# Designed miniproteins, single chains, continued (3): the designs that were tried, part 43

Each design is a single chain, and the fold is of that chain. pLDDT is the mean over its residues in the fold that is shown.

## One batch from the design tools (miniprotein)

Design m9484
Fold by ESMFold2-Fast:
Structure m9484 (fold): chain A 70 residues (1-70)
Amino acid sequence: ADAKLKEAEELKKKSKDYYEKAKEFREQGEAYLKAGHERAARTAYGMSKQYELNAKNLEEQAKKLEAEAA
């Protein structure tokens, strides 16, 4: 039980970090697009999407572990 709760907390921290990275890359993409750097903007938006997807997956795993520990 305690091990699953600890793992869930670690996954939640990692998920939060990945959401922050996704936000950073989205903001970089917007800045690049404004500067006319379309390729760089596309790359940054792609990175943002990947971090967001990974964050969601970690969040769902944490939720499952918390449910199993209850």
Scores: mean pLDDT 85

Design m9485
Fold by ESMFold2-Fast:
Structure m9485 (fold): chain A 107 residues (1-107)
Amino acid sequence: SKEELMKEILKEFKKFGERILELARKAGMSEETLEEIKKIIEEALEKLSKAESLEEIAEIILEFKEKISKLVKKSLSPEVAEKFNKELDKEIEEMAEKIKELYDKYK
C-alpha cells in the first residue's frame, strides 16, 4: 500500500539521518551544530511524510543535502568538510537507491 511504502521510506531516511549524525560527531562537530543537524533531519522527515511523488522525495533530499553541506562548510576545516561531503554524497546515493527499490516494489 502507499501507506506502507511511505512508512518504509521514512524508516530508511531515519536510519540515514542517524548515520549522518554519527559521521558529524566523529568529524568533531559541536553539540550545538549536532542539534542543528537533528532539526534539519526532522524537517526533512516531516516534508517526506507529506510527499506524493518520487520527484517530491528527490527535491526534499536535495534540499536536505544543500542545508547539511552549507552547515558542514561553516563548521569544519576545508579538508574535513570535503571528506564529510563525499561521505554524505555516498550515503545519499545509497539511500536514494533503496527508496527507488521500495517505490518500484510497491507499484
Scores: mean pLDDT 86

Design m9486
Fold by ESMFold2-Fast:
Structure m9486 (fold): chain A 68 residues (1-68)
Amino acid sequence: SARERAQEKLAGMSPREIAELAGVSQAAASRLKELAKLGLFPSLSDEEIARLAGVSPATVSRLVKKLS
């Protein structure tokens, strides 16, 4: 799935690379990477991931689309 591909790519990226790609802070990028490493992307909605990472749901949606 698109979410599984995004998860694999995010887990392999640095927080800096994620921050630059997503347009978020390094702190938010680090949280997104941890969620990906925990395998939570296919199990959680864009809204749930956004809440946990401290970003907008639109940011999560765009990031998944870019990494698919």
Scores: mean pLDDT 84

Design m9487
Fold by ESMFold2-Fast:
Structure m9487 (fold): chain A 120 residues (1-120)
Amino acid sequence: MEKKLEEIRKKLEEIEKLLEEVVELGRDLPSYEEAKKRIEELVNKMKEILKKLEKGEISPKEALEQFTEIARELNEVLGEIIDEAEKKDPEKAKKIAELAQKIRELLLEIEEILKEMELS
């Protein structure tokens, strides 16, 4: 349990750093303030789920269901940022898309860890 929780925490920290890079790249986009706010809210929700899971307040199954929904919302926000960036700067949009792909991979890795915890 403890080791898997630590792995999730490290992956979430990496996601947060990658999202900070996405936000910085999107700084000149019309949606910047709204996207930044939505991203901060989703990151805070993921941190709250991890905290509740660490305290035993929610099951790994409940955590997985909640993380999956937040991951869906985060992927929608990232897609909107990429689409907006493509209209103004295709090279910047490509960099954001590469960061978004790494974030998606880390989110899937967290979901796999949560599934393993459910089976334990």
Scores: mean pLDDT 86

Design m9488
Fold by ESMFold2-Fast:
Structure m9488 (fold): chain A 73 residues (1-73)
Amino acid sequence: SMEDEIINLINQKLAEAYKTGSREAVEETAEKLKKWIEENEDDEERKKELIKQIDSQKTVVLRALAENEARRA
């Protein structure tokens, strides 16, 4: 479904940002994804769900980066 395709895209883009090792890249990627949802999704409930998915995945990725940074110290 289109919803599954969008969720897969969100997860893929945030995973790509994670591979850079940059918190800034993760933050920027999440904000770009949210902007795309705001501009391309007309259903307010679906918009909220997709933004929540972006924020959830962003939190997971940022936590993983913080753990990697702590292990390097």
Scores: mean pLDDT 83

Design m9489
Fold by ESMFold2-Fast:
Formats: C-alpha cells, sequence, structure tokens
Structure m9489 (fold): chain A 93 residues (1-93)
C-alpha cells in the first residue's frame, strides 16, 4: 500500500461524511456540523482518539441511528459485499 492509496481512502471516507452532512443539514444542523468535522478528520488522517470523540458527539446529538447509517455508508464506500452490508444493517436495527 502506497501513501497515494491511503490518501484516496481518506478522501472516500471524507466524501461519505460530507454527503451525510448535506442530508442532515436542515433536519439536524448540529449533526451536520459534526459530520463535516468528521470529513475533515478523515481527510487529515486524524488520530483514532479524535474520530472516537466525534462519533460520541454524533451519538449525543443525533442518536445511534445516524452513527449506524454513517458506518454502513463507510463500509459500502470501502467495498464491503452486499451480504456483509445487510448483516451490518441488521446488527444496528
Amino acid sequence: SSAEAVAKLAELLAEVAEKMAEKYKEENPEAAEILRELAEAFRNLAPAEVLEELFERLIEVAGPEVLAELLVALAEALGLPEAELEALRAYFA
């Protein structure tokens, strides 16, 4: 794996978070702001501790359902098979 592969992965994760921020911007502006911060954290390859703090804040503001939606979207962007995505959705249901 090259530095280019890591950068491409970081950008894919950031795009997922940005799309979710756009989806929630009117219904939950606070969640949208945290999702934008997550996008920047992914793009900047932030430490795990920063990502964990943002996930906790997202749960506090929007509940576990929005985090579950984000995790499924990230898994889909990373190319997990549909059977695994269905299992992940069922786990969070």
Scores: mean pLDDT 82

Design m9490
Fold by ESMFold2-Fast:
Structure m9490 (fold): chain A 65 residues (1-65)
Amino acid sequence: MMKSTKEVLEENGLSNGKLVSARTLSRTTAELVVEAVDKEGKKVRATFRVDLETGESELVSIEEL
């Protein structure tokens, strides 16, 4: 149920998203870390919190690498 993560990634102008880690925090919550490229060609690491019951993704942080 990670379809909202893709939308959030696109809304933040990120491309070439690659899942680098996925961790289940609880039965209803997962943490995803995605490496992507911003419009300037910089590598960024985006951390998402995913509600596994609703499929909603929340962007927690973006770090430039």
Scores: mean pLDDT 75

Design m9491
Fold by ESMFold2-Fast:
Structure m9491 (fold): chain A 66 residues (1-66)
Amino acid sequence: MERENFIKASVEAFLRMTKTSPDESIVTGVAVLSLRDPELARRIIAAIGEENPELAAKIEKAIAAL
C-alpha cells in the first residue's frame, strides 16, 4: 500500500515537472531512474505517454541505448 502511494505521488510529480523542466532533463532523469527502479520508471513513462506520446518514445529510446 505505501509503495503504491509512493509510485502514484512520484508519477504526479514527474507529470508536473514535464510542464516546467526541459524535455532533455526529463528523458535523462527517467532513463537514470530506470536503472535503480524500473517499475517506478515504467509507471512514469506510461503516464507521460497518455499526455505526450512523443516524449514517452524519446525516454524509451534513451533507456534502450543504456
Scores: mean pLDDT 82

Design m9492
Fold by ESMFold2-Fast:
Structure m9492 (fold): chain A 62 residues (1-62)
Amino acid sequence: DIAAALENARKRGEEVGKGLGIATGDPEVTVEVEQLGDDKLKVTITAGDAVLETVSPLSNLG
């Protein structure tokens, strides 16, 4: 279920982003979720100048 995987990826990104925002002192955190092909999701978390990217198989996120 791609929709559930995207929602789970965004939720995980927001949790990580909260920690990153605390670490950088920047409360503005942006989470982007992008589908890479048919079986992978990319999550990009930005807090100030800090950027964290993760790529996960869809099966591990749904």
Scores: mean pLDDT 71

Design m9493
Fold by ESMFold2-Fast:
Structure m9493 (fold): chain A 57 residues (1-57)
Amino acid sequence: ISPELRAILEGFGLPLSKGPALEALRGEDPAALRAIVPELPESLLGPVQRALRLTHA
């Protein structure tokens, strides 16, 4: 899991210790990760998509 993606998710207000986003990252479930993208503010949309690309290549 990218440190950049973790920082973005923490900034979004998701609790990484037991949040659904953390479970999606641990399970490498792109569908669950993509499910949170539409709920993100526009300011985080680009950085999150870029970080996901870096994480999943």
Scores: mean pLDDT 55

Design m9494
Fold by ESMFold2-Fast:
Structure m9494 (fold): chain A 69 residues (1-69)
Amino acid sequence: SLERRLARLEELLAYARSQGDERGVRAVQAEIEALRLEQAGKAAPAIPREDAVALTATAIRRIGDQLDA
């Protein structure tokens, strides 16, 4: 669901902020904005590749940290 995806992205945003990962913070915020635009029935602008890569890297790091805990 869209609400679940937004909640997960907000958790990822908090994780990126806790790590001091400014690039990850920006990437997660861009994805949240894109989902909110889609929710409003508007076309989301293309997310830059570097932001998509940063989003994926942040998500992988968070999953790794949870597996190591």
Scores: mean pLDDT 75

Design m9495
Fold by ESMFold2-Fast:
Structure m9495 (fold): chain A 80 residues (1-80)
Amino acid sequence: DEELIKKAEELAKRVVEAAERLLRGEMSFEEFAQEVARAGRELAELLEKASPETKEKMEKIAEEAEKRVRELVEEALAKA
């Protein structure tokens, strides 16, 4: 449903913001990894409640967030 999609969007935003903080040196790699793990567990719980159609939309939101996070993490690593 729309609320589950909104929660997935919020989780995606949290992980992207964590990656941005990592890039700025405001967060350690360990802290970033913990935040990603927590968001992943929360997403898994939301997916259990979702219909197949809603799961597909939520997975697409997660894929786009993962792509952006990967870009930010690669930039942080290249800077090191």
Scores: mean pLDDT 83

Design m9496
Fold by ESMFold2-Fast:
Structure m9496 (fold): chain A 114 residues (1-114)
Amino acid sequence: LVKEAEDAVINLLSGIYLYPEDPELAEKIIEQSIETLRETLLKLGVPEEVAEEVARLLREGAREAVKNINDPEKLAEVLERLGRRLYELLEPYAPEAAEAIRDVLLRAAETERR
């Protein structure tokens, strides 16, 4: 389940990066990835209201990331903020998943600055 949560976030990032090439397919990948993560968090014992808040933050974060797709510094800031916020929200319920999700997003942010 932690690996499924990690893979869902990796797929979300793939959707965000695809957006300039194929916005319609990118939106489908983004939404499917968010729903997959939400379901995985519920299976990990995360409360429904927390899983919904994570989904909301991911939709907002994905939209902000897409808006800044050609601005590496702003994109990195969006991904870092999202990773830290998701960690805070998830750590009390699923600490291993919280760490894996944060690490994927922070690694993506670091890549944008290189």
Scores: mean pLDDT 88

Design m9497
Fold by ESMFold2-Fast:
Structure m9497 (fold): chain A 69 residues (1-69)
Amino acid sequence: SAEEWARGAGRAAAEAESPRAPALDPNAQKAAEMGGHPVPATAGQAGAGASALVGDRGAKRYMALGASE
């Protein structure tokens, strides 16, 4: 059925992304929210490092909490 197909397609897309999630530049999004202009896709590559850093920071914070019990 259409629902089953749509669900399968979504899962396949997620699986394609799972090895490397598409990097979304938070700075680009923030600029847009502040009434800026749309940032080109290439800006996402520059923000990839920042996105990774944020993720690592979150994991580090969680480790510190657990280790300090």
Scores: mean pLDDT 46

Design m9498
Fold by ESMFold2-Fast:
Structure m9498 (fold): chain A 64 residues (1-64)
Amino acid sequence: NADGEKNREAAEKAAKEGDGAGAATGAHQSYLMGDKENAKAAAEAAEKGGADRAAIETARQSAL
């Protein structure tokens, strides 16, 4: 949904800026809205961007 996409975009931007916590929060919010695909994409983007591993793992578990 549109809100899930916005959360994913915010998470990807946070990951690029080195904000792993922001990336994890965005992924979790997408998951809570039933948007598992955007939650997974946000978590993967954060991981590839070198964000904090613990935050990424939390987001990834929320997306599952």
Scores: mean pLDDT 65

Design m9499
Fold by ESMFold2-Fast:
Structure m9499 (fold): chain A 81 residues (1-81)
Amino acid sequence: EVKMPSEEERKKIIENIEKLLEEIKSLNADEALVQAFEEAAKALIDALKNNASPEEIKKKEDELLRAYLQVLDAVAARQAA
């Protein structure tokens, strides 16, 4: 059995995702990468609100992390040029 986050834990994760989204928007990154991050964030928030399985939540977290790293890599590459 995979442990499901509590309702309070899910709410806190959602708040953290919303804060991270605001930070990403402030980085003046590529619009397509920011949109990909927004879509991944929305998918994770939706999964958390709908009590998705822990496996589905983990998958959405991994997708969000990949989108986040892509934004950071693009910003770093622009500044390093």
Scores: mean pLDDT 77

Design m9500
Fold by ESMFold2-Fast:
Parts: sequence; C-alpha cells; structure tokens
Structure m9500 (fold): chain A 91 residues (1-91)
Amino acid sequence: MGKNELTTSGNTATATATLSETTPDVVLFTFYVDGKLYARHALQATSETQSVTITLNSKTDVEVTSRVSLYSSETGEEEDMEEKTATATAL
C-alpha cells in the first residue's frame, strides 16, 4: 500500500513514494528510459514521503517509467506500487 507519483521537469524525472500506515524498512526506486533499465536507488524509509530525482542525458524527448517497491526486512515481504510513466524533455 502507498502511492507512486512520477513528475518530469525538463531533463529531470522525480519519483515520489508516499507511504501508508505500514512503514517499510526500504523503498526501492527503479527507473527505465525507453524501456531499458537506467537507474536503481534503495533508500531507508525515514519519512512518510521518499523521493529520488534522476537527470537524463538525451538529445530527444524520452519516456521514463518509475517502479517503486517497498521492502520489510523483518517479514521479508516486498510490495510493488503502481508503475508510472512520463515524458522527459530533451536538453
């Protein structure tokens, strides 16, 4: 449970995970650019909202897809949030 939001501003993309009442230990952010793995970031869940911003080096507009997974080390459970897609503008 929780919410994944993806916003783009110029050549940057920001994924924001809003955590619900159940707090995970780790929030895993995975970014795909035109369907290819671009970046992956694991953050400790220190607040109700966690975000990651990536910068894209592209001469053309690109499709960015964000996947957010919540992980609890105590239970070994992994929960995937809804995948989000947005277009980032060329430099």
Scores: mean pLDDT 76

Design m9501
Fold by ESMFold2-Fast:
Structure m9501 (fold): chain A 55 residues (1-55)
Amino acid sequence: DLLDALFSADPGVRAAAGRKLIEGGPAFVEELIAAAPTEAQRAALERLLTAIKSQ
């Protein structure tokens, strides 16, 4: 799923997943933040949410 892709070891996979999150909008990112099992994953998603909201 997108969480697995976003935190993949492959930078291309991570970039593609990040783009899909941006296209999905802030509500979609907030859902993934709630589902993220680690603080590191939540922090990364919060940075992305900030970037989306600044658009």
Scores: mean pLDDT 74

Design m9502
Fold by ESMFold2-Fast:
Structure m9502 (fold): chain A 72 residues (1-72)
Amino acid sequence: STEKKARAFEAALSLVLPTVEDIMKYTGLSKKEAQAVLDFKQGKITSNRELAERLGLPQSTVSKIIRKLSTP
């Protein structure tokens, strides 16, 4: 479901220096989705739209989660 995947994405963003395997183990995201989160954390993906497309989530959901976890 969208809610389950959104929670997994939020958990993945909260991990410190994770590997793809760490993200998959702790969140249940697929290898492709875990790689997208890592690429975003490393600045290889800079667009919330591209990240949302790779995760199969609505862009609004991705933007909301990133905003929530990003302090000023």
Scores: mean pLDDT 82

Design m9503
Fold by ESMFold2-Fast:
Structure m9503 (fold): chain A 91 residues (1-91)
Amino acid sequence: AGPRYRVRVRVTLPETATREQMQALADAIGKAAGDAGLSARVTIDYETRTLEVEAEGEVASDAQVDSFVEAIRKIAQDFGATAEVEVERLD
């Protein structure tokens, strides 16, 4: 079996961000998680313009998790957002 990981992400968008932009960011993160083989839960706080992501799963290799983290950073940059990423191996 491959390694199991949990990735926690907090994304903070600028105060000018619209609900539509926050939803688009959430959709982009969900797609990136799926591409990495992870199951993601994305929670949007529209008042604070903050997204919390918990992505978890068994991956074929560490490269899938690295690709997901890289995708998150790129997505955040594209939206002018800041992202905090925590990666935990679950054994």
Scores: mean pLDDT 86

Design m9504
Fold by ESMFold2-Fast:
Structure m9504 (fold): chain A 62 residues (1-62)
Amino acid sequence: MKEDIEKLLEQVKKAAPGFKEKDIENLLTAVEAYLRSLGYTDEEIKEALERIKKIVEEQLKK
């Protein structure tokens, strides 16, 4: 299950250069719903969302 988060982060990192700022909110909402459906805890979801947000925001600021 934690492997799913790591794979998701890797995919986001590869796709991030193509994202626009408005896409971040939609991405975070979709990821939250997806991880909840897989049975992750609120803490694990929050950690994954923060990591995704940081990756995407850093790519947009470059």
Scores: mean pLDDT 74

Design m9505
Fold by ESMFold2-Fast:
Order: C-alpha cells, then structure tokens, then sequence
Structure m9505 (fold): chain A 67 residues (1-67)
C-alpha cells in the first residue's frame, strides 16, 4: 500500500525502504527522478527490492502522492 509506505518514510525521514509491489516502486522511482530523494543503497533479497532512501522533505513526498 502506497499510503503505508509513504507514511513510514515520512515518519523516518531517512531510513530503509522496500518495494512490496509495483505501485510502491513507482512512487519511490518518481521521488528519485524528481530529485526529491536520494537512493543511498539498494539490493534485492528473496525476490523483494530493498533500499535505503533519504527524502528531501515531508512536503515533497506528500506532493508526489497527490499527483
């Protein structure tokens, strides 16, 4: 669920994130493409993609969700 993923990221601001499905992946990729986040590290484990992502601000992440 994209909402749950975003809420968790917003609470942590900086921390590990993982893509459980296509929708969540798209939000993270949009943030990276728009320069609203930086991928610090990414890896695959047990068919899942994990990443340590640092977001620029909470407001920028909320803006991506609204679009």
Amino acid sequence: DDQELVERILKEATGPVYSAGESSREIVEKALAEGLAKLLEEWEEDGKTYGAVEFRSREDVERLLAE
Scores: mean pLDDT 56

Design m9506
Fold by ESMFold2-Fast:
Structure m9506 (fold): chain A 68 residues (1-68)
Amino acid sequence: GSKAEAITKAAKIALSGGKGTLTTSSGEVFELDGSNVAKTIGGVLAAMGSGAESVTGEVDGEVFKGSG
């Protein structure tokens, strides 16, 4: 899947009351936390704007990976 798909799937679960992270292939890590919507949205935008080739989202034990 695409980077946007992985980020969107992870963000959806986090914003539904979950917690997790978005990790880029360049080593950047952004926290996802449904209790802090503004910070979660900020992390999503930063991950989407990243020049990294891939992103891995891990939220509530589920893993989503996307590239391109």
Scores: mean pLDDT 84

Design m9507
Fold by ESMFold2-Fast:
Structure m9507 (fold): chain A 58 residues (1-58)
Amino acid sequence: MSGSIMLLFVRVPKLVEEEGLSYAEAGKKFGLSPSFVKSLVDDYKSEDLEGKYKKVAK
């Protein structure tokens, strides 16, 4: 039920992954700590990959 969280999971990882922004730069842009940005990026990648692998493996 949290649309704002979905925006962070999409926007922050995309800026880091596709634009090549550092965690500090993305954090500054959104008012987040670099460690939190790292967690969002890792969660985005892990959730996406884990979901895909879960459909194949279990």
Scores: mean pLDDT 66

Design m9508
Fold by ESMFold2-Fast:
Structure m9508 (fold): chain A 75 residues (1-75)
Amino acid sequence: MTTEEILEEQVRADREVDAEVERLKANSTPEQLREKIEELRAEIDKLEAAGQHTVDLVRKRRLYNRLLELLKEME
């Protein structure tokens, strides 16, 4: 993987996270958002335990943090 390919993947991951946050903001209750946060945390914990440092892990961590901020705004 080249530096340019890594940058392209990061940009895609950022766009995907932004789109998911906006979708959840428009279409989720605080309770549904809490459930999504719990599921995402479990997925992150599994990937971290496996020693995987992939763009998927980075994307999930970014999404998790964004959803925590969204939940605070909704409550």
Scores: mean pLDDT 76

Design m9509
Fold by ESMFold2-Fast:
Structure m9509 (fold): chain A 65 residues (1-65)
Amino acid sequence: DKLEEIRRYALENEPEEKREEAERIVEGAQQLSKSVPLEIALQYMAREAEEAGLPVLAEKAREAA
């Protein structure tokens, strides 16, 4: 699962204080992916991560889209 792979990478590479926000954004993208194409869910994840100041999650989401 691409979204789960991105989640694991972000949790390993984001600062500890930002991991809860990273998980929240990934969970939102996972829920969205049930009703939209994966690339739209990945674009959502990239945008939310950029706004939240999560550069590792944002970069991985952009690479996967």
Scores: mean pLDDT 80

Design m9510
Fold by ESMFold2-Fast:
Structure m9510 (fold): chain A 90 residues (1-90)
Amino acid sequence: EVPEIKLSEELQKELEKISVELTKEFMEKHGLKSLSEATVEQFRELLERIRERQIELARKRIKDKEEQEKLEEALEYGVEKLIERKEAME
């Protein structure tokens, strides 16, 4: 079960911006036209980088430690599930 987290709309937009920007940079770095062209290893590298940046932002924006931990758990869960899905499709 994904932890339910009530995030501000502004924080949600900042987290999404990190995902979009890092994905674009990753695709340009590896010459990819689509994330479907990425290997499982490349996809894992991208998702871990996104997670690290999002956790850094969460620690700066969220003052409550319990809410920070819930967000970090949700981000880690999302990464794991996306990698599992990518591996299953190879």
Scores: mean pLDDT 75

Design m9511
Fold by ESMFold2-Fast:
Structure m9511 (fold): chain A 75 residues (1-75)
Amino acid sequence: SMLERWLEALERQIEIAEEVLKRTKDEKQIKMVEKNLEAVKGLAKGIYEISKDPAVRERALEVLKRVEELLEELK
């Protein structure tokens, strides 16, 4: 489904963000990653609200949890 494709893209974006954050100490690049993670969070919330499929909703919650954990580490 389209929502499953969006979730797969968001999961990939999280993996890229994790890899970038492991390799960079550049404050400007870290702030850009933070902005991207906030966008991923918004999209995952949207998928959760729109979908009535329990499996899609659960996957969206997992994406949200992963993003919130990464954002917490950036504080």
Scores: mean pLDDT 86

Design m9512
Fold by ESMFold2-Fast:
Structure m9512 (fold): chain A 67 residues (1-67)
Amino acid sequence: MAEEEAERHLREAVEAYQKGDLGTAALHIRRAREIAGWSPQELLDRLKELSPDSIKVPTYSPPEPAP
């Protein structure tokens, strides 16, 4: 099922994130969302189930104020 394929991408994203490859992780996350149509909240919930230890540090990229 397409949702299962999206979960595979999500798992790959977690592994990339653990390796410190944030770019690859983001691409896999986006691919999973496009396939399954998960909301951001549901996506985060699934990520926590797959790898809670890797998602303990907020690597959020806030927009920098530009003059």
Scores: mean pLDDT 68

Design m9513
Fold by ESMFold2-Fast:
Structure m9513 (fold): chain A 76 residues (1-76)
Amino acid sequence: SLEEELEELEKEVKRAMINLEPLKRDDPLVQEIAKLIEKIREAKEKGDHATYYQYLGELNIKTNEFIKKLEEIKKG
């Protein structure tokens, strides 16, 4: 269901945010993810479903980029 997909996405975002703790808050990618989360919240509050799904897609892309960056750092 759509509700299950949103719950799973929220878990992935929370997991990504936990993994942000070892990074500097001033990292451009961290800032972009934070801005996207805020835009998603605003779109949801306004009932703008089209914009909401657009920003969710962008967040998924940026979160995947962030996970790859963390994996690279861990590998040295």
Scores: mean pLDDT 69

Design m9514
Fold by ESMFold2-Fast:
Structure m9514 (fold): chain A 64 residues (1-64)
Amino acid sequence: MKIAVVYTPEAREAALAALERLKERYPDAEFTLLQAPNNEEALKLALELLKQGYDKVVLAVPPQ
C-alpha cells in the first residue's frame, strides 16, 4: 500500500503529525512526503500521485 502526504510550507508541522499517525495506523505501508509551493500545486501533485498508483494521498494545506 502506497500513501503520500503532500503539504505546503505553512502546513509542514501538520503534515509531519499526520505522517506519524498514518505510520501508526498503516505500519506496512510505503510513505512519501512531498512539498508543494502552494495549494493549487499541492492539489495537482496529489492528483498525479493517485494516477501513479498511490492508494491514498493526504493533503496538508492551510484552510482558505
Scores: mean pLDDT 81

Design m9515
Fold by ESMFold2-Fast:
Structure m9515 (fold): chain A 87 residues (1-87)
Amino acid sequence: SLEELLKRILEVTKEMIKKLKESEDEILRERAEILEDAVKKLESLKDEEAKREAAILIAKEVLRLAEELKDEESAKKFRELIEELEA
């Protein structure tokens, strides 16, 4: 279900945000804040299609971040989540 996919995306995204906030790189911390704001907007949406679209955009950004950081575990999780959202 979309609700179950959204829950998984939010859980893994929040874990990534936590890791980025621990970074000594100011740019990564700023990207974490942007991602936090995107998550808050997603959680405020009521329309199912808008939620799906926002979740896909968030998931793709986190995938890009995970790949840049060479976090293969997170990258794999987000590839799978994106595939399920786009199905």
Scores: mean pLDDT 83

Design m9516
Fold by ESMFold2-Fast:
Structure m9516 (fold): chain A 79 residues (1-79)
Amino acid sequence: SIVDVAKQLLEEKNWVGLLVLISEIEDKETLDEVSKLVLEVKEEIPAEYRRALADQLRKKGEELDSEVAIEAAEEILKL
């Protein structure tokens, strides 16, 4: 599943792969689950990837009406 791929990318600290994966999510349920995973590890996100991940989560959150993704974007930007 896309959620399992997201878990693997987070374990590998593959932030570029995570950005690409989030950009390809087309359903709210999957985006909600991936956004929750990102929130759990938000403090591990390197500074150089925070803006790009937050921007992608906000864009997808607005497109798919995912409040969790929008919250994840806002929390990352507060780091």
Scores: mean pLDDT 87

Design m9517
Fold by ESMFold2-Fast:
Structure m9517 (fold): chain A 76 residues (1-76)
Amino acid sequence: MVKKVLKVKAKKGKGEEAAKEIEKILAETPGIIDYRIILEGDTITVEIVAESEEAAKAAEEKIAALPEVESVEVVE
């Protein structure tokens, strides 16, 4: 079981759209046990609980690939 916290910076004005796409990714990614999404303007905090590092990494890569996302930072 793996816990990760991501700080996602959405492009200007895209915070809400990015948060919706992140939720879809987390709901559809196999091996994601639980998640929490906190939207504050264009900054999104994503807390992930995954079965494996592979599952967490797959979700991270999909989130980073979103056109609405400017950057993703892994927080301790």
Scores: mean pLDDT 85

Design m9518
Fold by ESMFold2-Fast:
Structure m9518 (fold): chain A 61 residues (1-61)
Amino acid sequence: DEIEKFLKQYEVFLQWYPLLSEKARELQEKIFEEDMKKVNIPEELQKKLRADFEAARAAAA
């Protein structure tokens, strides 16, 4: 299941977020945005993932 694999990768990324350089964070965010479209993640789930990412960004600041 491509969606399940994507979600696991995204969760790992959020866990490692504080350890990543700002450039790596920006690059990985772009990769996940592209992957969300490619894997056809439901819109409701995309909103949740973006909110989780924003929270991780705020926590790392």
Scores: mean pLDDT 76

Design m9519
Fold by ESMFold2-Fast:
Structure m9519 (fold): chain A 79 residues (1-79)
Amino acid sequence: LSPEAWARLAGVVLRALGIEPVPADTPLSPDNPAKQELVEGFVAIAREEGLEDVAAAIEALGEKPFTIRDALNTVETAV
């Protein structure tokens, strides 16, 4: 990922924390609106960067409870 893409990911995390403030290591429940903001934001950024495998991994992560750290690690390990 470019430095600009990482800055955009940070912006998505900050927006999600504005919806529901949670620690990075706390699992987000399926009904938490911050979960949808994180998944949609990360998928959009991954697709804009041409990283379809990352986008698919984030979508799969979104099908279960996950932490903000899990989402960031998914991006880091897939690129």
Scores: mean pLDDT 72

Design m9520
Fold by ESMFold2-Fast:
Structure m9520 (fold): chain A 67 residues (1-67)
Amino acid sequence: MAELEEILRSLGVEPTPRVIRLVEMASSFLGNGIYDMAKAHLKNAGLNDQQADEFMSQIERLSKTVP
């Protein structure tokens, strides 16, 4: 989704097609409460632990406070 690209860019992560796909997968796992799988996919995309945690926080924040 276009929103994922904006989030990645805000985190300083290059939004390559591979990264976007892995991030979409991670978002699905987060929606199901499977944090370990989401984090693993983010790390496989090349994100470090801090970037993965920040991304998960962004998704959770947006889910809680929709415009």
Scores: mean pLDDT 75

